# Designed miniproteins, single chains, continued (5), part 29

Each design is a single chain, and the fold is of that chain. pLDDT is the mean over its residues in the fold that is shown.

## One batch from the design tools (miniprotein)

Design m17040
Fold by ESMFold2-Fast:
Structure m17040 (fold): chain A 80 residues (1-80)
Amino acid sequence: SIDLSNSNLTSIPAGAFADLTDLTKLDLSNNNLTSIPEGTFANLTSLQELDLSNNKLTSVPEELFDLPNLEKLELNDLKE
């Protein structure tokens, strides 16, 4: 489990989570993320819980819909 909540993040570097194939929980809530690059979560095949709430996101990467073990996805209302 990784908790990166309340970390004043404005962006996520490409490949930041690429080697974390056994990660089951990721908390990115309460940051200043406006976008997340496509492919950011593609290798997180063990991920069960992802919290993206309380960011400034207008969209989420499409691979989130294809993650085989994702049981809980927390999102803000996407900002228009």
Scores: mean pLDDT 78

Design m17041
Fold by ESMFold2-Fast:
Structure m17041 (fold): chain A 50 residues (1-50)
Amino acid sequence: SNLEKAQRWFDAGDALLRQADQAEAEGDTALAAHYRKQADEMYAKAKSLL
């Protein structure tokens, strides 16, 4: 279903935000920004299914 597909994209976005937090903690601000941008793209895909 679209809800199940959307949930998978939200979960992917959440995982990328955790990766961003880890990169930030390690001082890699550029990598953190990259992961946050990817998370935004995953959330946009999720929202397009709702």
Scores: mean pLDDT 89

Design m17042
Fold by ESMFold2-Fast:
Structure m17042 (fold): chain A 69 residues (1-69)
Amino acid sequence: SLEEEARELLEELEELRERAREQGNDKVVQILDDAIEKIKEALESGDEEKIREAVEDARVVIGLARQVL
């Protein structure tokens, strides 16, 4: 489901955030924190369109974080 996908991406974002923190990459930590907050808010809203948007944004952020970490 879209909600399950959002929860899996949330876990991946949190793992990347810890990696960015360990590397001292404060800019990437902030980007990941923003994506984490957006996914959490979308899940709490229960709005399918908001969850879909947060999932799409999270995929982009994860791709960028993996490139620099």
Scores: mean pLDDT 86

Design m17043
Fold by ESMFold2-Fast:
Structure m17043 (fold): chain A 65 residues (1-65)
Amino acid sequence: SEELLRKAEEARRLLSPEALEVAREIGETLRRIGDGIDEGLRIGRAKGWSLSESLALGAELAAKL
């Protein structure tokens, strides 16, 4: 995993500024999706929901990007 991150960083140095901006936007989108899933898991845990129900809520929250 760390080796893959190193290779990704090396590849990033070879990309155009435009490609780096696109990669950054993708990263921000993935972060927002992760935040939605994390919130769904927190709500589900507080309500005693199953993991599947909590993940389903997380997916709905992520889709509301």
Scores: mean pLDDT 75

Design m17044
Fold by ESMFold2-Fast:
Structure m17044 (fold): chain A 55 residues (1-55)
Amino acid sequence: AEEKKKKEEEELEKKIEETDKEQPVSDPSLQSERDEILELSKKRAEELLKEKEEK
Protein backbone atom coordinates (compact mmCIF):
# COMPACT_ATOMS: atom_id res chain seq x y z
CA ALA A 1 0.00 0.00 0.00
CA GLU A 2 2.69 2.49 0.99
CA GLU A 3 4.80 1.48 -1.97
CA LYS A 4 1.97 2.28 -4.33
CA LYS A 5 1.61 5.70 -2.75
CA LYS A 6 5.29 6.42 -3.24
CA LYS A 7 5.11 5.44 -6.87
CA GLU A 8 2.13 7.68 -7.46
CA GLU A 9 3.87 10.58 -5.74
CA GLU A 10 6.99 10.09 -7.83
CA GLU A 11 4.97 9.93 -11.03
CA LEU A 12 3.09 13.08 -10.12
CA GLU A 13 6.31 14.88 -9.27
CA LYS A 14 7.80 13.84 -12.59
CA LYS A 15 4.75 15.09 -14.43
CA ILE A 16 4.87 18.46 -12.72
CA GLU A 17 8.61 18.79 -13.25
CA GLU A 18 8.27 17.90 -16.91
CA THR A 19 5.57 20.50 -17.32
CA ASP A 20 7.73 23.22 -15.81
CA LYS A 21 10.57 22.17 -18.08
CA GLU A 22 8.42 21.84 -21.16
CA GLN A 23 6.98 25.30 -21.50
CA PRO A 24 6.20 25.53 -25.21
CA VAL A 25 3.68 23.07 -26.58
CA SER A 26 3.51 22.23 -30.25
CA ASP A 27 -0.25 21.98 -30.53
CA PRO A 28 -2.52 24.71 -29.14
CA SER A 29 -5.44 22.29 -29.19
CA LEU A 30 -3.45 19.88 -27.08
CA GLN A 31 -2.49 22.61 -24.62
CA SER A 32 -5.99 22.86 -23.18
CA GLU A 33 -5.99 19.18 -22.30
CA ARG A 34 -2.42 19.29 -21.06
CA ASP A 35 -3.20 22.20 -18.77
CA GLU A 36 -6.09 20.27 -17.26
CA ILE A 37 -3.97 17.17 -16.70
CA LEU A 38 -1.24 19.28 -15.13
CA GLU A 39 -3.68 20.96 -12.78
CA LEU A 40 -5.04 17.59 -11.74
CA SER A 41 -1.55 16.22 -11.20
CA LYS A 42 -0.57 19.27 -9.19
CA LYS A 43 -3.66 18.97 -7.03
CA ARG A 44 -3.00 15.31 -6.43
CA ALA A 45 0.63 15.95 -5.54
CA GLU A 46 -0.44 18.69 -3.16
CA GLU A 47 -2.87 16.32 -1.45
CA LEU A 48 -0.14 13.72 -1.04
CA LEU A 49 2.24 16.33 0.33
CA LYS A 50 -0.42 17.57 2.71
CA GLU A 51 -0.81 14.07 4.10
CA LYS A 52 2.94 13.83 4.64
CA GLU A 53 3.63 17.32 5.95
CA GLU A 54 0.27 17.67 7.67
CA LYS A 55 -0.47 21.12 6.38
Scores: mean pLDDT 67

Design m17045
Fold by ESMFold2-Fast:
Structure m17045 (fold): chain A 55 residues (1-55)
Amino acid sequence: SEEEEKKLEEALKKRIKEYEESHGPLTEDEKIELQEILDAIEEQKKKLEEELKKK
């Protein structure tokens, strides 16, 4: 789980950078919004993993 979590996070970061290179550099506002979304996803993922481990 921890290893998969890190791999998924790394894959997401790489895809974001590739997207940025393909569509041009993200604006600061877009970077902030994207960072907030990523943080929210990471929080949700941790909560889901905790629930799954409980069952």
Scores: mean pLDDT 73

Design m17046
Fold by ESMFold2-Fast:
Structure m17046 (fold): chain A 69 residues (1-69)
Amino acid sequence: SELKEEILRLIGEILRIIGEIFDLEKELEEAKKKGDEEKAKELEERIKELEKRKEELLKRMEELSKELE
Protein backbone atom coordinates (compact mmCIF):
# COMPACT_ATOMS: atom_id res chain seq x y z
CA SER A 1 0.00 0.00 0.00
CA GLU A 2 1.05 3.62 -0.59
CA LEU A 3 0.84 4.45 3.13
CA LYS A 4 3.05 1.48 4.07
CA GLU A 5 5.62 2.49 1.43
CA GLU A 6 5.64 6.10 2.70
CA ILE A 7 6.13 4.90 6.31
CA LEU A 8 9.08 2.71 5.23
CA ARG A 9 10.62 5.68 3.37
CA LEU A 10 10.19 7.89 6.47
CA ILE A 11 11.89 5.23 8.64
CA GLY A 12 14.83 5.22 6.20
CA GLU A 13 15.09 9.03 6.31
CA ILE A 14 14.93 9.05 10.13
CA LEU A 15 17.75 6.48 10.35
CA ARG A 16 19.89 8.56 7.96
CA ILE A 17 19.30 11.70 10.06
CA ILE A 18 20.24 9.80 13.25
CA GLY A 19 23.54 8.81 11.60
CA GLU A 20 24.22 12.43 10.55
CA ILE A 21 23.51 13.68 14.09
CA PHE A 22 25.92 11.06 15.49
CA ASP A 23 28.71 12.23 13.15
CA LEU A 24 28.06 15.92 13.97
CA GLU A 25 28.07 15.15 17.73
CA LYS A 26 31.55 13.64 17.32
CA GLU A 27 32.70 16.79 15.47
CA LEU A 28 31.15 18.90 18.25
CA GLU A 29 33.12 17.04 20.94
CA GLU A 30 36.36 17.62 18.99
CA ALA A 31 35.55 21.33 18.49
CA LYS A 32 34.88 21.70 22.24
CA LYS A 33 38.16 19.92 23.08
CA LYS A 34 40.03 22.38 20.82
CA GLY A 35 38.24 25.38 22.37
CA ASP A 36 36.69 26.36 19.01
CA GLU A 37 33.55 28.00 20.42
CA GLU A 38 32.36 29.35 17.03
CA LYS A 39 32.65 25.92 15.39
CA ALA A 40 30.92 24.31 18.38
CA LYS A 41 28.03 26.81 18.11
CA GLU A 42 27.59 26.14 14.37
CA LEU A 43 27.59 22.38 14.96
CA GLU A 44 25.04 22.71 17.81
CA GLU A 45 22.74 24.71 15.49
CA ARG A 46 23.06 22.05 12.73
CA ILE A 47 22.32 19.26 15.22
CA LYS A 48 19.28 21.21 16.49
CA GLU A 49 17.97 21.59 12.92
CA LEU A 50 18.40 17.85 12.23
CA GLU A 51 16.66 16.99 15.54
CA LYS A 52 13.69 19.17 14.49
CA ARG A 53 13.56 17.43 11.10
CA LYS A 54 13.69 14.02 12.83
CA GLU A 55 10.79 15.02 15.13
CA GLU A 56 8.73 16.23 12.11
CA LEU A 57 9.29 12.90 10.32
CA LEU A 58 8.43 10.90 13.47
CA LYS A 59 5.18 12.86 13.86
CA ARG A 60 4.30 12.26 10.19
CA MET A 61 5.04 8.55 10.63
CA GLU A 62 2.74 8.41 13.71
CA GLU A 63 -0.07 10.13 11.75
CA LEU A 64 0.28 7.69 8.82
CA SER A 65 0.46 4.69 11.19
CA LYS A 66 -2.93 5.69 12.65
CA GLU A 67 -4.40 5.54 9.11
CA LEU A 68 -3.15 1.92 8.76
CA GLU A 69 -4.89 0.89 12.02
Scores: mean pLDDT 86

Design m17047
Fold by ESMFold2-Fast:
Structure m17047 (fold): chain A 80 residues (1-80)
Amino acid sequence: YEEQIKLAEKRAKEAEAAGDFVASAHAYLQMALLYFSKNDYEKAAEYFRKAAEHYRKAGQEDLAKSYENFAKIYEEKAKK
């Protein structure tokens, strides 16, 4: 898990520096899914929100809305 998260974080930062917001969104989405599989809903929500933000920067509004909704769901789960 830790190695996969670090690799995804590196890929997200490299893609963002290159202006490839689709690739950075995918990397943040992978981080969200990894944290979700660990039942870390707080971090899963955080990275779903980052993925949504980067999809929006890439002009992919429907994907941005979908992952923003996932972030809201897991924020609520993290409160319980």
Scores: mean pLDDT 81

Design m17048
Fold by ESMFold2-Fast:
Structure m17048 (fold): chain A 61 residues (1-61)
Amino acid sequence: DLEKFLAKVEEIIAKEKDPGVRKVLEWMKEEAEKAFEENHPLSAEELYENVLKLREELLAS
């Protein structure tokens, strides 16, 4: 469900203090929203996990 996915991503973005990581998360959210609007077969859970992995990689660098 797109709405639930976006709500979770927004919560992560709101808690994120690094502006660079926040920008990337906002970009991922926009890409996910566009993909859902274009009727691409994306799992909201998979996108959410990918966002978390990306955040972890950015913080680890």
Scores: mean pLDDT 67

Design m17049
Fold by ESMFold2-Fast:
Structure m17049 (fold): chain A 67 residues (1-67)
Amino acid sequence: SAEEIADRITKLLVQALIDVEHHKDKERARELVEEARKLLEENKHLLTPEQVAGIERGIAEVEKLIG
């Protein structure tokens, strides 16, 4: 379902935030962001505009912390 896909992407982005903020693992955070981007692109047609916007904001937040 759309909710299951959005939840999966959100969990990847939460893990990326933990990896960059707490573990200083920018490489792992980049890998998780790339997985999130792939899932977003493959499933964008199933997601609401609000879910897409939320995910895109999450990706931007992690990328800002990675530099």
Scores: mean pLDDT 86

Design m17050
Fold by ESMFold2-Fast:
Structure m17050 (fold): chain A 64 residues (1-64)
Amino acid sequence: MVVTAEEIENALVRLYLEGLISPEQASAAGKKIGEGEFTTEEVKKKLIEAGLSEEVAEKVVELL
């Protein structure tokens, strides 16, 4: 599945509002994603590289 940066950012905002990630983690992840289109595997990899746990990265993918 291919997803846009906007969809990923919306999922990150939702997780932040649910208390699953900090504002700093949401900001770092958003910066790491940047712009464009990504596969769900690329999203998961980038989020883990930004310092999010694998479980949180999987939750982002579930929200897409």
Scores: mean pLDDT 80

Design m17051
Fold by ESMFold2-Fast:
Structure m17051 (fold): chain A 60 residues (1-60)
Amino acid sequence: ARELIEEARKLLEEENPDYLEAEITATMAAIKATIENDEELLREANEVANEAARKLKEAA
């Protein structure tokens, strides 16, 4: 789960960011965090997913 969160953050920080891929990656991190019952990772994954979704909306 943590590795997917880090990957999603990296995708958002790229010079030419893929916001859709970042949102998908963060969503998968949230699913894994839920399975592991890790509330901290779930919160972080949701924060990254929301950030990616917001930026995707702004780009449209």
Scores: mean pLDDT 78

Design m17052
Fold by ESMFold2-Fast:
Structure m17052 (fold): chain A 75 residues (1-75)
Amino acid sequence: AASLARLLERLKELVAAGDPFAASLLYMTAGVLKIMGLDEVAELVLEAARAADAGDREAAVEYLERAAELARRLE
């Protein structure tokens, strides 16, 4: 199963919907990915978290799309 890519797509949906917890969930997800050794995906998710926290929803979605594409290549 493309479980990581699926998770990132769901997080993208939360960001697009303006969920107030989306940025916090992205920071948590980036931390977990870094612990797992998925540093490149973690960095993209962290940038998405920073963009969402700053109110830049469009940039956050773009970073998450890139993270999901990279995750699919790693699975």
Scores: mean pLDDT 84

Design m17053
Fold by ESMFold2-Fast:
Structure m17053 (fold): chain A 55 residues (1-55)
Amino acid sequence: ADVIIRVAEHDSGLTRAQVYDIVNATTDEELAALAERVGLSVAQARSLKEALLSE
């Protein structure tokens, strides 16, 4: 998790807190709202959440 979070921070320009907010999003609407606020596409936010949960 820590290594993937660090890579996500570096690659997406997000803070660790923003990465955790995305991972903790439980609905598609919540995930889309967070993605829009941080400048990611919904697909990028889903990929990031999936990568962190696949550990």
Scores: mean pLDDT 70

Design m17054
Fold by ESMFold2-Fast:
Structure m17054 (fold): chain A 68 residues (1-68)
Amino acid sequence: DEEERKKKEELLAQAKQIEEEKAKKGAELNKKMAASKDDKERGKLAKEAHEFGKEADAKVAELLAQAA
């Protein structure tokens, strides 16, 4: 079914975009952590990266489940 295949491709494309945004956000936060001299600030940035990653992973899982 062409229509079902198209919907599946669109969901997979959205999941890929979220994974790319996760990678970009992680890289940005990692650079800020490396530049920081404050342990408290590094901890806050690490928590932000973890929370963002969890949200992104949950959304990707949802999209992949819809594509299946």
Scores: mean pLDDT 82

Design m17055
Fold by ESMFold2-Fast:
Structure m17055 (fold): chain A 83 residues (1-83)
Amino acid sequence: MIEELEEKAKKAEEEKRYAMAAQYYLSLAMEYIKQRKLEEALEHLKKAEEYLDKAVEAGQVSPAEAAAMRSMIEALRKKIEEM
């Protein structure tokens, strides 16, 4: 559920687990896309990208893992464009 994902994302942020926060924000974006709440989906994709960048800076993800998540974010942005 969205509420559970938001709680998990905020906890990951507070604990500076940026890679985990990025994953939860990506999951939130997917849930908003399913509900056709496209503005909320885009907002959460931006947060996923922000926390992914912080995870890279903190050395929490490999370049390959970062590239994979960026590809997912871009694919979801394109999906929103098609809606």
Scores: mean pLDDT 84

Design m17056
Fold by ESMFold2-Fast:
Structure m17056 (fold): chain A 76 residues (1-76)
Amino acid sequence: GIEEMIKLLEEAAKITKAPEVAKELAELLRKVRDGELSPEEAAKKAEELKKKNPEAFAEVEKAVEEVAKKRLEEES
């Protein structure tokens, strides 16, 4: 769910080379959760971040994958 995605991005921010982008993405999801932002508006803002910092976005994606692997190991 959205809470799990927020937590995943917060944990990714601790290990990524691009913590600012990870934190901004987590904030967008928190605003969607709280009803302050639509999923469509959040997606547009995330696309703008990706266009501005494509390498940073790739680093965040790598960190998210690493956090997801650790969580799967903890649930196994």
Scores: mean pLDDT 80

Design m17057
Fold by ESMFold2-Fast:
Structure m17057 (fold): chain A 88 residues (1-88)
Amino acid sequence: RPELLTPEQRKEVAEILREASKKLRELGDDEMAEFVENLAERVEKQPLPAGVVLLALSTLYVAAKNQGREDAAKVLEEARDRVAEIAS
């Protein structure tokens, strides 16, 4: 079974996701920003595996790349890498 994020890890991951959401809004990627903000709220309020967060960020990264949103893709990649480090 995948290990659930600890309360401390959930706080750090939620902060990373809120920072990413803010950067996405600054780029005008409001729909991606809203998704990431909603993910941050879910992480803060409930236990879930790190893999769920990483999969969500990877899915958005692929979508951003396919849309030619290179700056948004970079924000999502950096957030994913930071979350992976917290979860390791």
Scores: mean pLDDT 85

Design m17058
Fold by ESMFold2-Fast:
Structure m17058 (fold): chain A 66 residues (1-66)
Amino acid sequence: KTYRVTFTGTVTQMIGTVLRLIGEPHVEVTPLSETTYEVTFTGSAEQEAATIEWLKSEPHATVTEL
């Protein structure tokens, strides 16, 4: 499943979140702009659900399902 993530916080907050996403196995992260990324999950549904729940809990990030 593919999600669009838009960052509204500081550069430091964005870098931390993006680096964690890039480090996840079976996750593809594609930059669309300096503050917007597409995240595609190719692994387990459990990993996807856990990662999306974490992203939605971040106050500086907005997650939209595509």
Scores: mean pLDDT 78

Design m17059
Fold by ESMFold2-Fast:
Structure m17059 (fold): chain A 69 residues (1-69)
Amino acid sequence: SKEEKVKEMLKLIGEILRLIGEIFDKELELEEAEKKGDEEKVKELKKEIEELKKKKEELMKELKSLDLE
């Protein structure tokens, strides 16, 4: 139904926004770690940001799939 589709879209949008916020926070932490010269923390944060960006891309593809119907 249209109502179920709208609910699913809103759920995906909410998850995407949450991931965008988390990526932003991690990028700020990365900038701070780079300023401190914490190479281990920089490496860890870059990996975490990459994983979050992959998850965001996956959810964005799911959202686009719902829009194509």
Scores: mean pLDDT 84

Design m17060
Fold by ESMFold2-Fast:
Structure m17060 (fold): chain A 78 residues (1-78)
Amino acid sequence: MEALEYVVKAGEAVEKGNLEEAIRYAEEAARLAEELGTELAKKAAKYAEEAVRAAKKGNLEEAKEYLLEAAEYLVLEL
């Protein structure tokens, strides 16, 4: 599932401290989750968007928390 793959990549970028890459992957995850069109995927998209906002503020710990929430909703979609 592409949306989940990008959430994982965003999380890895956060762990590496690569803020630009984390933002890019989280934005792509949000887009792909919205395209899935289910209620759970839309919740995942909102959490991925919150991860983008947290990362843009330099709050990597908060970004990681939002990415974990996005991943949980996407796993329930499977």
Scores: mean pLDDT 84

Design m17061
Fold by ESMFold2-Fast:
Structure m17061 (fold): chain A 66 residues (1-66)
Amino acid sequence: MRLRVTLTGPVEVEVGTVLRLIGRPDAEVEPDGENTYVVTLTGSREEQEALLAELRALPHAEVEEI
């Protein structure tokens, strides 16, 4: 699936989450403006749904499926 993630709070802590996503072999992360990232998930359906739930649980972040 493909997601847009926008970081709306203090960026220093939330950048750690983006860096973890870049390190995943089943996730492709592309910058899409300031504090906005497009994340493409290529893992299993279960892994994709679990990561989507994790991202949606982040404070000060907006996550939308595109």
Scores: mean pLDDT 71

Design m17062
Fold by ESMFold2-Fast:
Structure m17062 (fold): chain A 57 residues (1-57)
Amino acid sequence: GVEEALALKELGEELLKKGKELLKSEDKKKILEGIGLILDGIGLIFEGELLLEKAKK
């Protein structure tokens, strides 16, 4: 439903924010972790948008 779609978008935005902070690090391992979180966050936001569109008919 709409609630699940909004929760996915919110979680995705949290991961995106955390990933962007890790990109500011000079540590290569933290930068790679940040990239992974950004990709996961974008995926969750996109999935949440698709679920919202399906819920609206």
Scores: mean pLDDT 83

Design m17064
Fold by ESMFold2-Fast:
Structure m17064 (fold): chain A 65 residues (1-65)
Amino acid sequence: SIEELLKEQEELRKEYEEKAKTLTDPEELKKLREEFIERLGKLNDELRALREKASEEANQQFRAE
């Protein structure tokens, strides 16, 4: 559900912040940031797909007189 995906985004941000605080190597920070962006992107794509599906179903219901 959308709520579950939003919770996963918040958990990812928290994990990123906590790990970033412990890392002093710029290369490890760069890798962590890239992994975070990639995982966040996948969640955003999933949210978009769910929203588009809900919008299409709503449009079918409202356009049927």
Scores: mean pLDDT 76

Design m17065
Fold by ESMFold2-Fast:
Structure m17065 (fold): chain A 69 residues (1-69)
Amino acid sequence: MVELLGEFDSIAEAKKLARESDYEYVLIIETKDGKYLVYGSDNLEELKQLALSYVKNNGPLAAFEILRR
């Protein structure tokens, strides 16, 4: 299961939440309007599929990163 942990205006705040999360993996998506979406899951494949689905449905991302705790 993938959970939306938060939406931020700052990459520093998004990365702080990622480090404080209890999930094994965290996906940070930078949107074209400069927002940072943070998703957590204990399943890396679910986060990869979410990123691919987001690009397919919403167009290109500015950036994305998957972090392991």
Scores: mean pLDDT 80

Design m17066
Fold by ESMFold2-Fast:
Structure m17066 (fold): chain A 73 residues (1-73)
Amino acid sequence: EGEEWLKRAKEAGERAKKYNPKMAPKVQELVDKAEQAYKDGNLEEAKIYADKAERLGRFTEQAAENKKKLDAA
């Protein structure tokens, strides 16, 4: 159901805030846009913003992990 992908986008925003605070506002902006579009009944636009939030959140987390590996190498 459409509610699950929105929850995943919100989780990405929360993870970014915890693991990459500098990028968290950018991820949260996309989450907020996804929630607003969902509230307005625009499921297509909501899914696009939710996907962008999840992707950005994943890249910010992966970048932090890669930096830790480089510091260890």
Scores: mean pLDDT 76

Design m17067
Fold by ESMFold2-Fast:
Structure m17067 (fold): chain A 72 residues (1-72)
Amino acid sequence: SLEELLKLLIERAEGLVDKIVAHLKKKYPDAKISYEVLDPFTVKVTIEKDGKTETIETPLLELLEEVEKLLS
């Protein structure tokens, strides 16, 4: 069904985001990164670094680039 397909797509998106966030945590160990998958293509990310907190919503395919812009 469409509902089961949507659940599968969200699960796969969560798995991909986990891998990207794990990569970012290794590259930027002083940053705290948390996320919420809103749909199969959109992620909400919260970043805490040097006492500053930023929250963004970004397309999943742009997640790495957008988070690195905030951490660089």
Scores: mean pLDDT 84

Design m17068
Fold by ESMFold2-Fast:
Parts: sequence; C-alpha cells; structure tokens
Structure m17068 (fold): chain A 75 residues (1-75)
Amino acid sequence: MELKGVEFSEEDGKLVLRLDMVDPASAIGEGPVEFELDAADPAGLAAARAGLAAMRAAGAAPEVIAALEELIDRA
C-alpha cells in the first residue's frame, strides 16, 4: 500500500487531510480518505493523538502515520 497523493487544507478552523491510497482492493469503489481535526477542540486533538498511537501499534502504513502526525502537528 502506497500513498498516491497527500493534501492538507484548512476550513472553518478545522484541518483536513486527504489521502489518495493506491490499493488494488479499494481502487474501484473507494474515494479518497479524509481526516478532519478541529483546531479549537483540545479534547479532539488528544483523542486524535491517542488514535494515532493505536494505529501505529496496529501496524498502519508508515506513510499514513506520517501524514496523520503532520495533520495533528498543524492543529
């Protein structure tokens, strides 16, 4: 699994990360995956960091982990 595209944006105080994944199993029915963080919500940011740690423990792809870290760091 490899990232084809990574895009960061901000909308109404929320940070949005868009990932275009290269996965033959999802290519025909799956759109880009989007993650959204509200920069004004410290509890949401704490939950996102905890979720990132859990994803690392579950063996998520390094490129996905790096992109999510960047999203959290921008928030």
Scores: mean pLDDT 65

Design m17069
Fold by ESMFold2-Fast:
Structure m17069 (fold): chain A 86 residues (1-86)
Amino acid sequence: MKLVITLRGLSPAEMQAEIDYARGLESQGNKVEIEVSGDTLTITISGLSVSQMVGEELRAIGLELDGAKVEIKREGDTTTITIDRS
């Protein structure tokens, strides 16, 4: 499965934490592409299992409980998550 995560309004420390997390997913055999533009971070992850995808959706819900605005869209085998912490 493919996941595209867009994070907005991140502090430098939050951006680094998300990059470190994505590198962890890459070390598990997933293909990870990271793009930084200002305060916006886009992470594309390919090769996720169903269990890994469920874990990512639950993580996004956790960020919503922490005050972020979260939107999850599903289309075929691609999930797009938008997180806004501005």
Scores: mean pLDDT 82

Design m17070
Fold by ESMFold2-Fast:
Structure m17070 (fold): chain A 77 residues (1-77)
Amino acid sequence: EKEKKEIEERRKKTEKAMEKLKEQLEKAKEKDPEKTEEEEKYLKILLELADKAHELALEGKSKEEIREELHKIKEEL
């Protein structure tokens, strides 16, 4: 039960970060479209990490285990 709430908070945080990145990308695109490519790449990685975190949570991993696994997956992605 507590884990479910923490997973929901993580998801909300990721969604907010994505919206923020989208706004920044729109503004940056007008000034430097080449620079926005790096931010788009980061957004894709965030999406993959968020999906992996969700899968690990569904597998019943603890929040600390999920954090460590995400760190390892980030190096592989």
Scores: mean pLDDT 71

Design m17072
Fold by ESMFold2-Fast:
Structure m17072 (fold): chain A 83 residues (1-83)
Amino acid sequence: SAAKELLDEGIRLARQGRLEEAEAKFQEAIKLDPNFAEAWYNLGLVLARLGRIDEAIASLQKAIKLDPNFEKARLELSNLTGK
């Protein structure tokens, strides 16, 4: 799907350290599929790397709400909140 292609491009950009460009790709993926838990998770990761911690927490919470079994999102949220 187009949303999955945007997710994959965002992940590639994030691996290159192109964090703001990765954020834009994850936001485009979410615009096409607002229930795409993996896109919300990856948005949270890139926002955390940008130091935008409150926004990262909100994105990770959205990923967990969409997929309650999303262990990676729960682990990252725990790491950011110290809980």
Scores: mean pLDDT 91

Design m17073
Fold by ESMFold2-Fast:
Structure m17073 (fold): chain A 83 residues (1-83)
Amino acid sequence: SMEELRKKAEEYEAKGKAHLLEYLETGDEAARRQAADYFKKAGEYYYKLGDYETAIKLYEAALSLEPDDEETRENLKKAKEKL
C-alpha cells in the first residue's frame, strides 16, 4: 500500500539521518556508508510514492557521502526527469 511505502521511506530516512549524525560525531566510515545506503533506500521508496522532489534530495544526500555510486547517480537523473 502507499501508506506502507511511506512508512518505509520515513523509516529509512530516519536511519540515514541517525547514521549521518554518528559519522559527523565519530568519523566512523561504516556509519558514513550506512547513512548513504539508508538515504539511497529512502530515495527509492519516495520515488515509488511519486515524491520525486524528496527522492532527489535523498539521492543527493547519498551521493554527498558516496560520490562514486553510479547506481544512485543514475537514479537521481531518472528522478529529475520526472519533474
Scores: mean pLDDT 91

Design m17074
Fold by ESMFold2-Fast:
Structure m17074 (fold): chain A 82 residues (1-82)
Amino acid sequence: SEAEKVIEELEKLYKEARPQLTPEQQATVDRLLEIARKNPDSEAGFDAALAALDILIRHSTDPELQKKAEELRKKVEELRKK
């Protein structure tokens, strides 16, 4: 599904951003990604994906990673509306 593809893209972004995050932020994103993976195409899954993206956008030090996370966040919001 499109939601599963978005979660895969989010996991790829997180792998790149992970070294820039604190251990506490990493643990939070790990939990949110677990929720998103187990509940794709659900309200809980979309909320978890958006929360993880917000952490990457706010706490990543790489502007290109922030831009990719913002673009992915827009895709998640559009899928949530459908």
Scores: mean pLDDT 83

Design m17075
Fold by ESMFold2-Fast:
Structure m17075 (fold): chain A 59 residues (1-59)
Amino acid sequence: SAEDAANAGGAAGAAAGGGGPVAGRSTYLKMEQAAKDGHDVATAAAEGARGGLAASPPS
């Protein structure tokens, strides 16, 4: 489920941020860190996707 959430979050972050892979990677790293800390990866994915959206247009 963590891998599925990471894939979904990464795709959403990339699409929302308009920055492609860069936004997706940031979302994935946040989800991986959350999983290691025992946090909710879905929450990390949502924050990552929101961050990608806020970073649009592309850098």
Scores: mean pLDDT 58

Design m17076
Fold by ESMFold2-Fast:
Structure m17076 (fold): chain A 65 residues (1-65)
Amino acid sequence: EREKLKEELKRVRAGDYSGLSEETKEKLKEMIANGASDVEILKVLAEEFGLNLSDEELEEIANEL
């Protein structure tokens, strides 16, 4: 699960939104344009995949990058 989120974060940061819903893709594009942190992006990705992760767990994932 954590490795999947790390890979998706890297893909999204590189401009690859493959496999995401249109709503999530539009939201992530806006967030990135506004300077969103890795934690903020990971939270949206976790919600898209139905993962219930705490802000602390998301911060740990971001720190592992």
Scores: mean pLDDT 79

Design m17077
Fold by ESMFold2-Fast:
Structure m17077 (fold): chain A 68 residues (1-68)
Amino acid sequence: LSEEQREKAVELAREALREAGASETVIRAVEHDIRRTEGEDAIRAAVNAVAHYSEELARRLEEEMRKL
């Protein structure tokens, strides 16, 4: 991921997690994973975190991140 794509991925994950009702602690952990881990592993971690709260929101997040 480029720096721009990474920032966009962080923003998308934050919005999805907040909509899903995740705590600020979970949101910060996912942001850290995206910033620390490049590529598919970071995206997969974000999607899986959201799926734990809402499968529908996770599906939407996966679609949006695929466009990055």
Scores: mean pLDDT 76

Design m17078
Fold by ESMFold2-Fast:
Structure m17078 (fold): chain A 57 residues (1-57)
Amino acid sequence: SAAEAELERRLEGAYVALKNTDASVKDIAYAVGFKSLGTFTREFKKRFGKSPSEFRK
């Protein structure tokens, strides 16, 4: 669906930002269009198998 495509694009943008910038996980979540950090961390973990903080390690 269009909503699934939008979610995927937001999560891919967050992946790139987590690997290429020093921005906080919270700032990245809001920058890619999430309204809550909790929703972002759950959706990111579902998509990539790791939380954003685990991915930053």
Scores: mean pLDDT 85

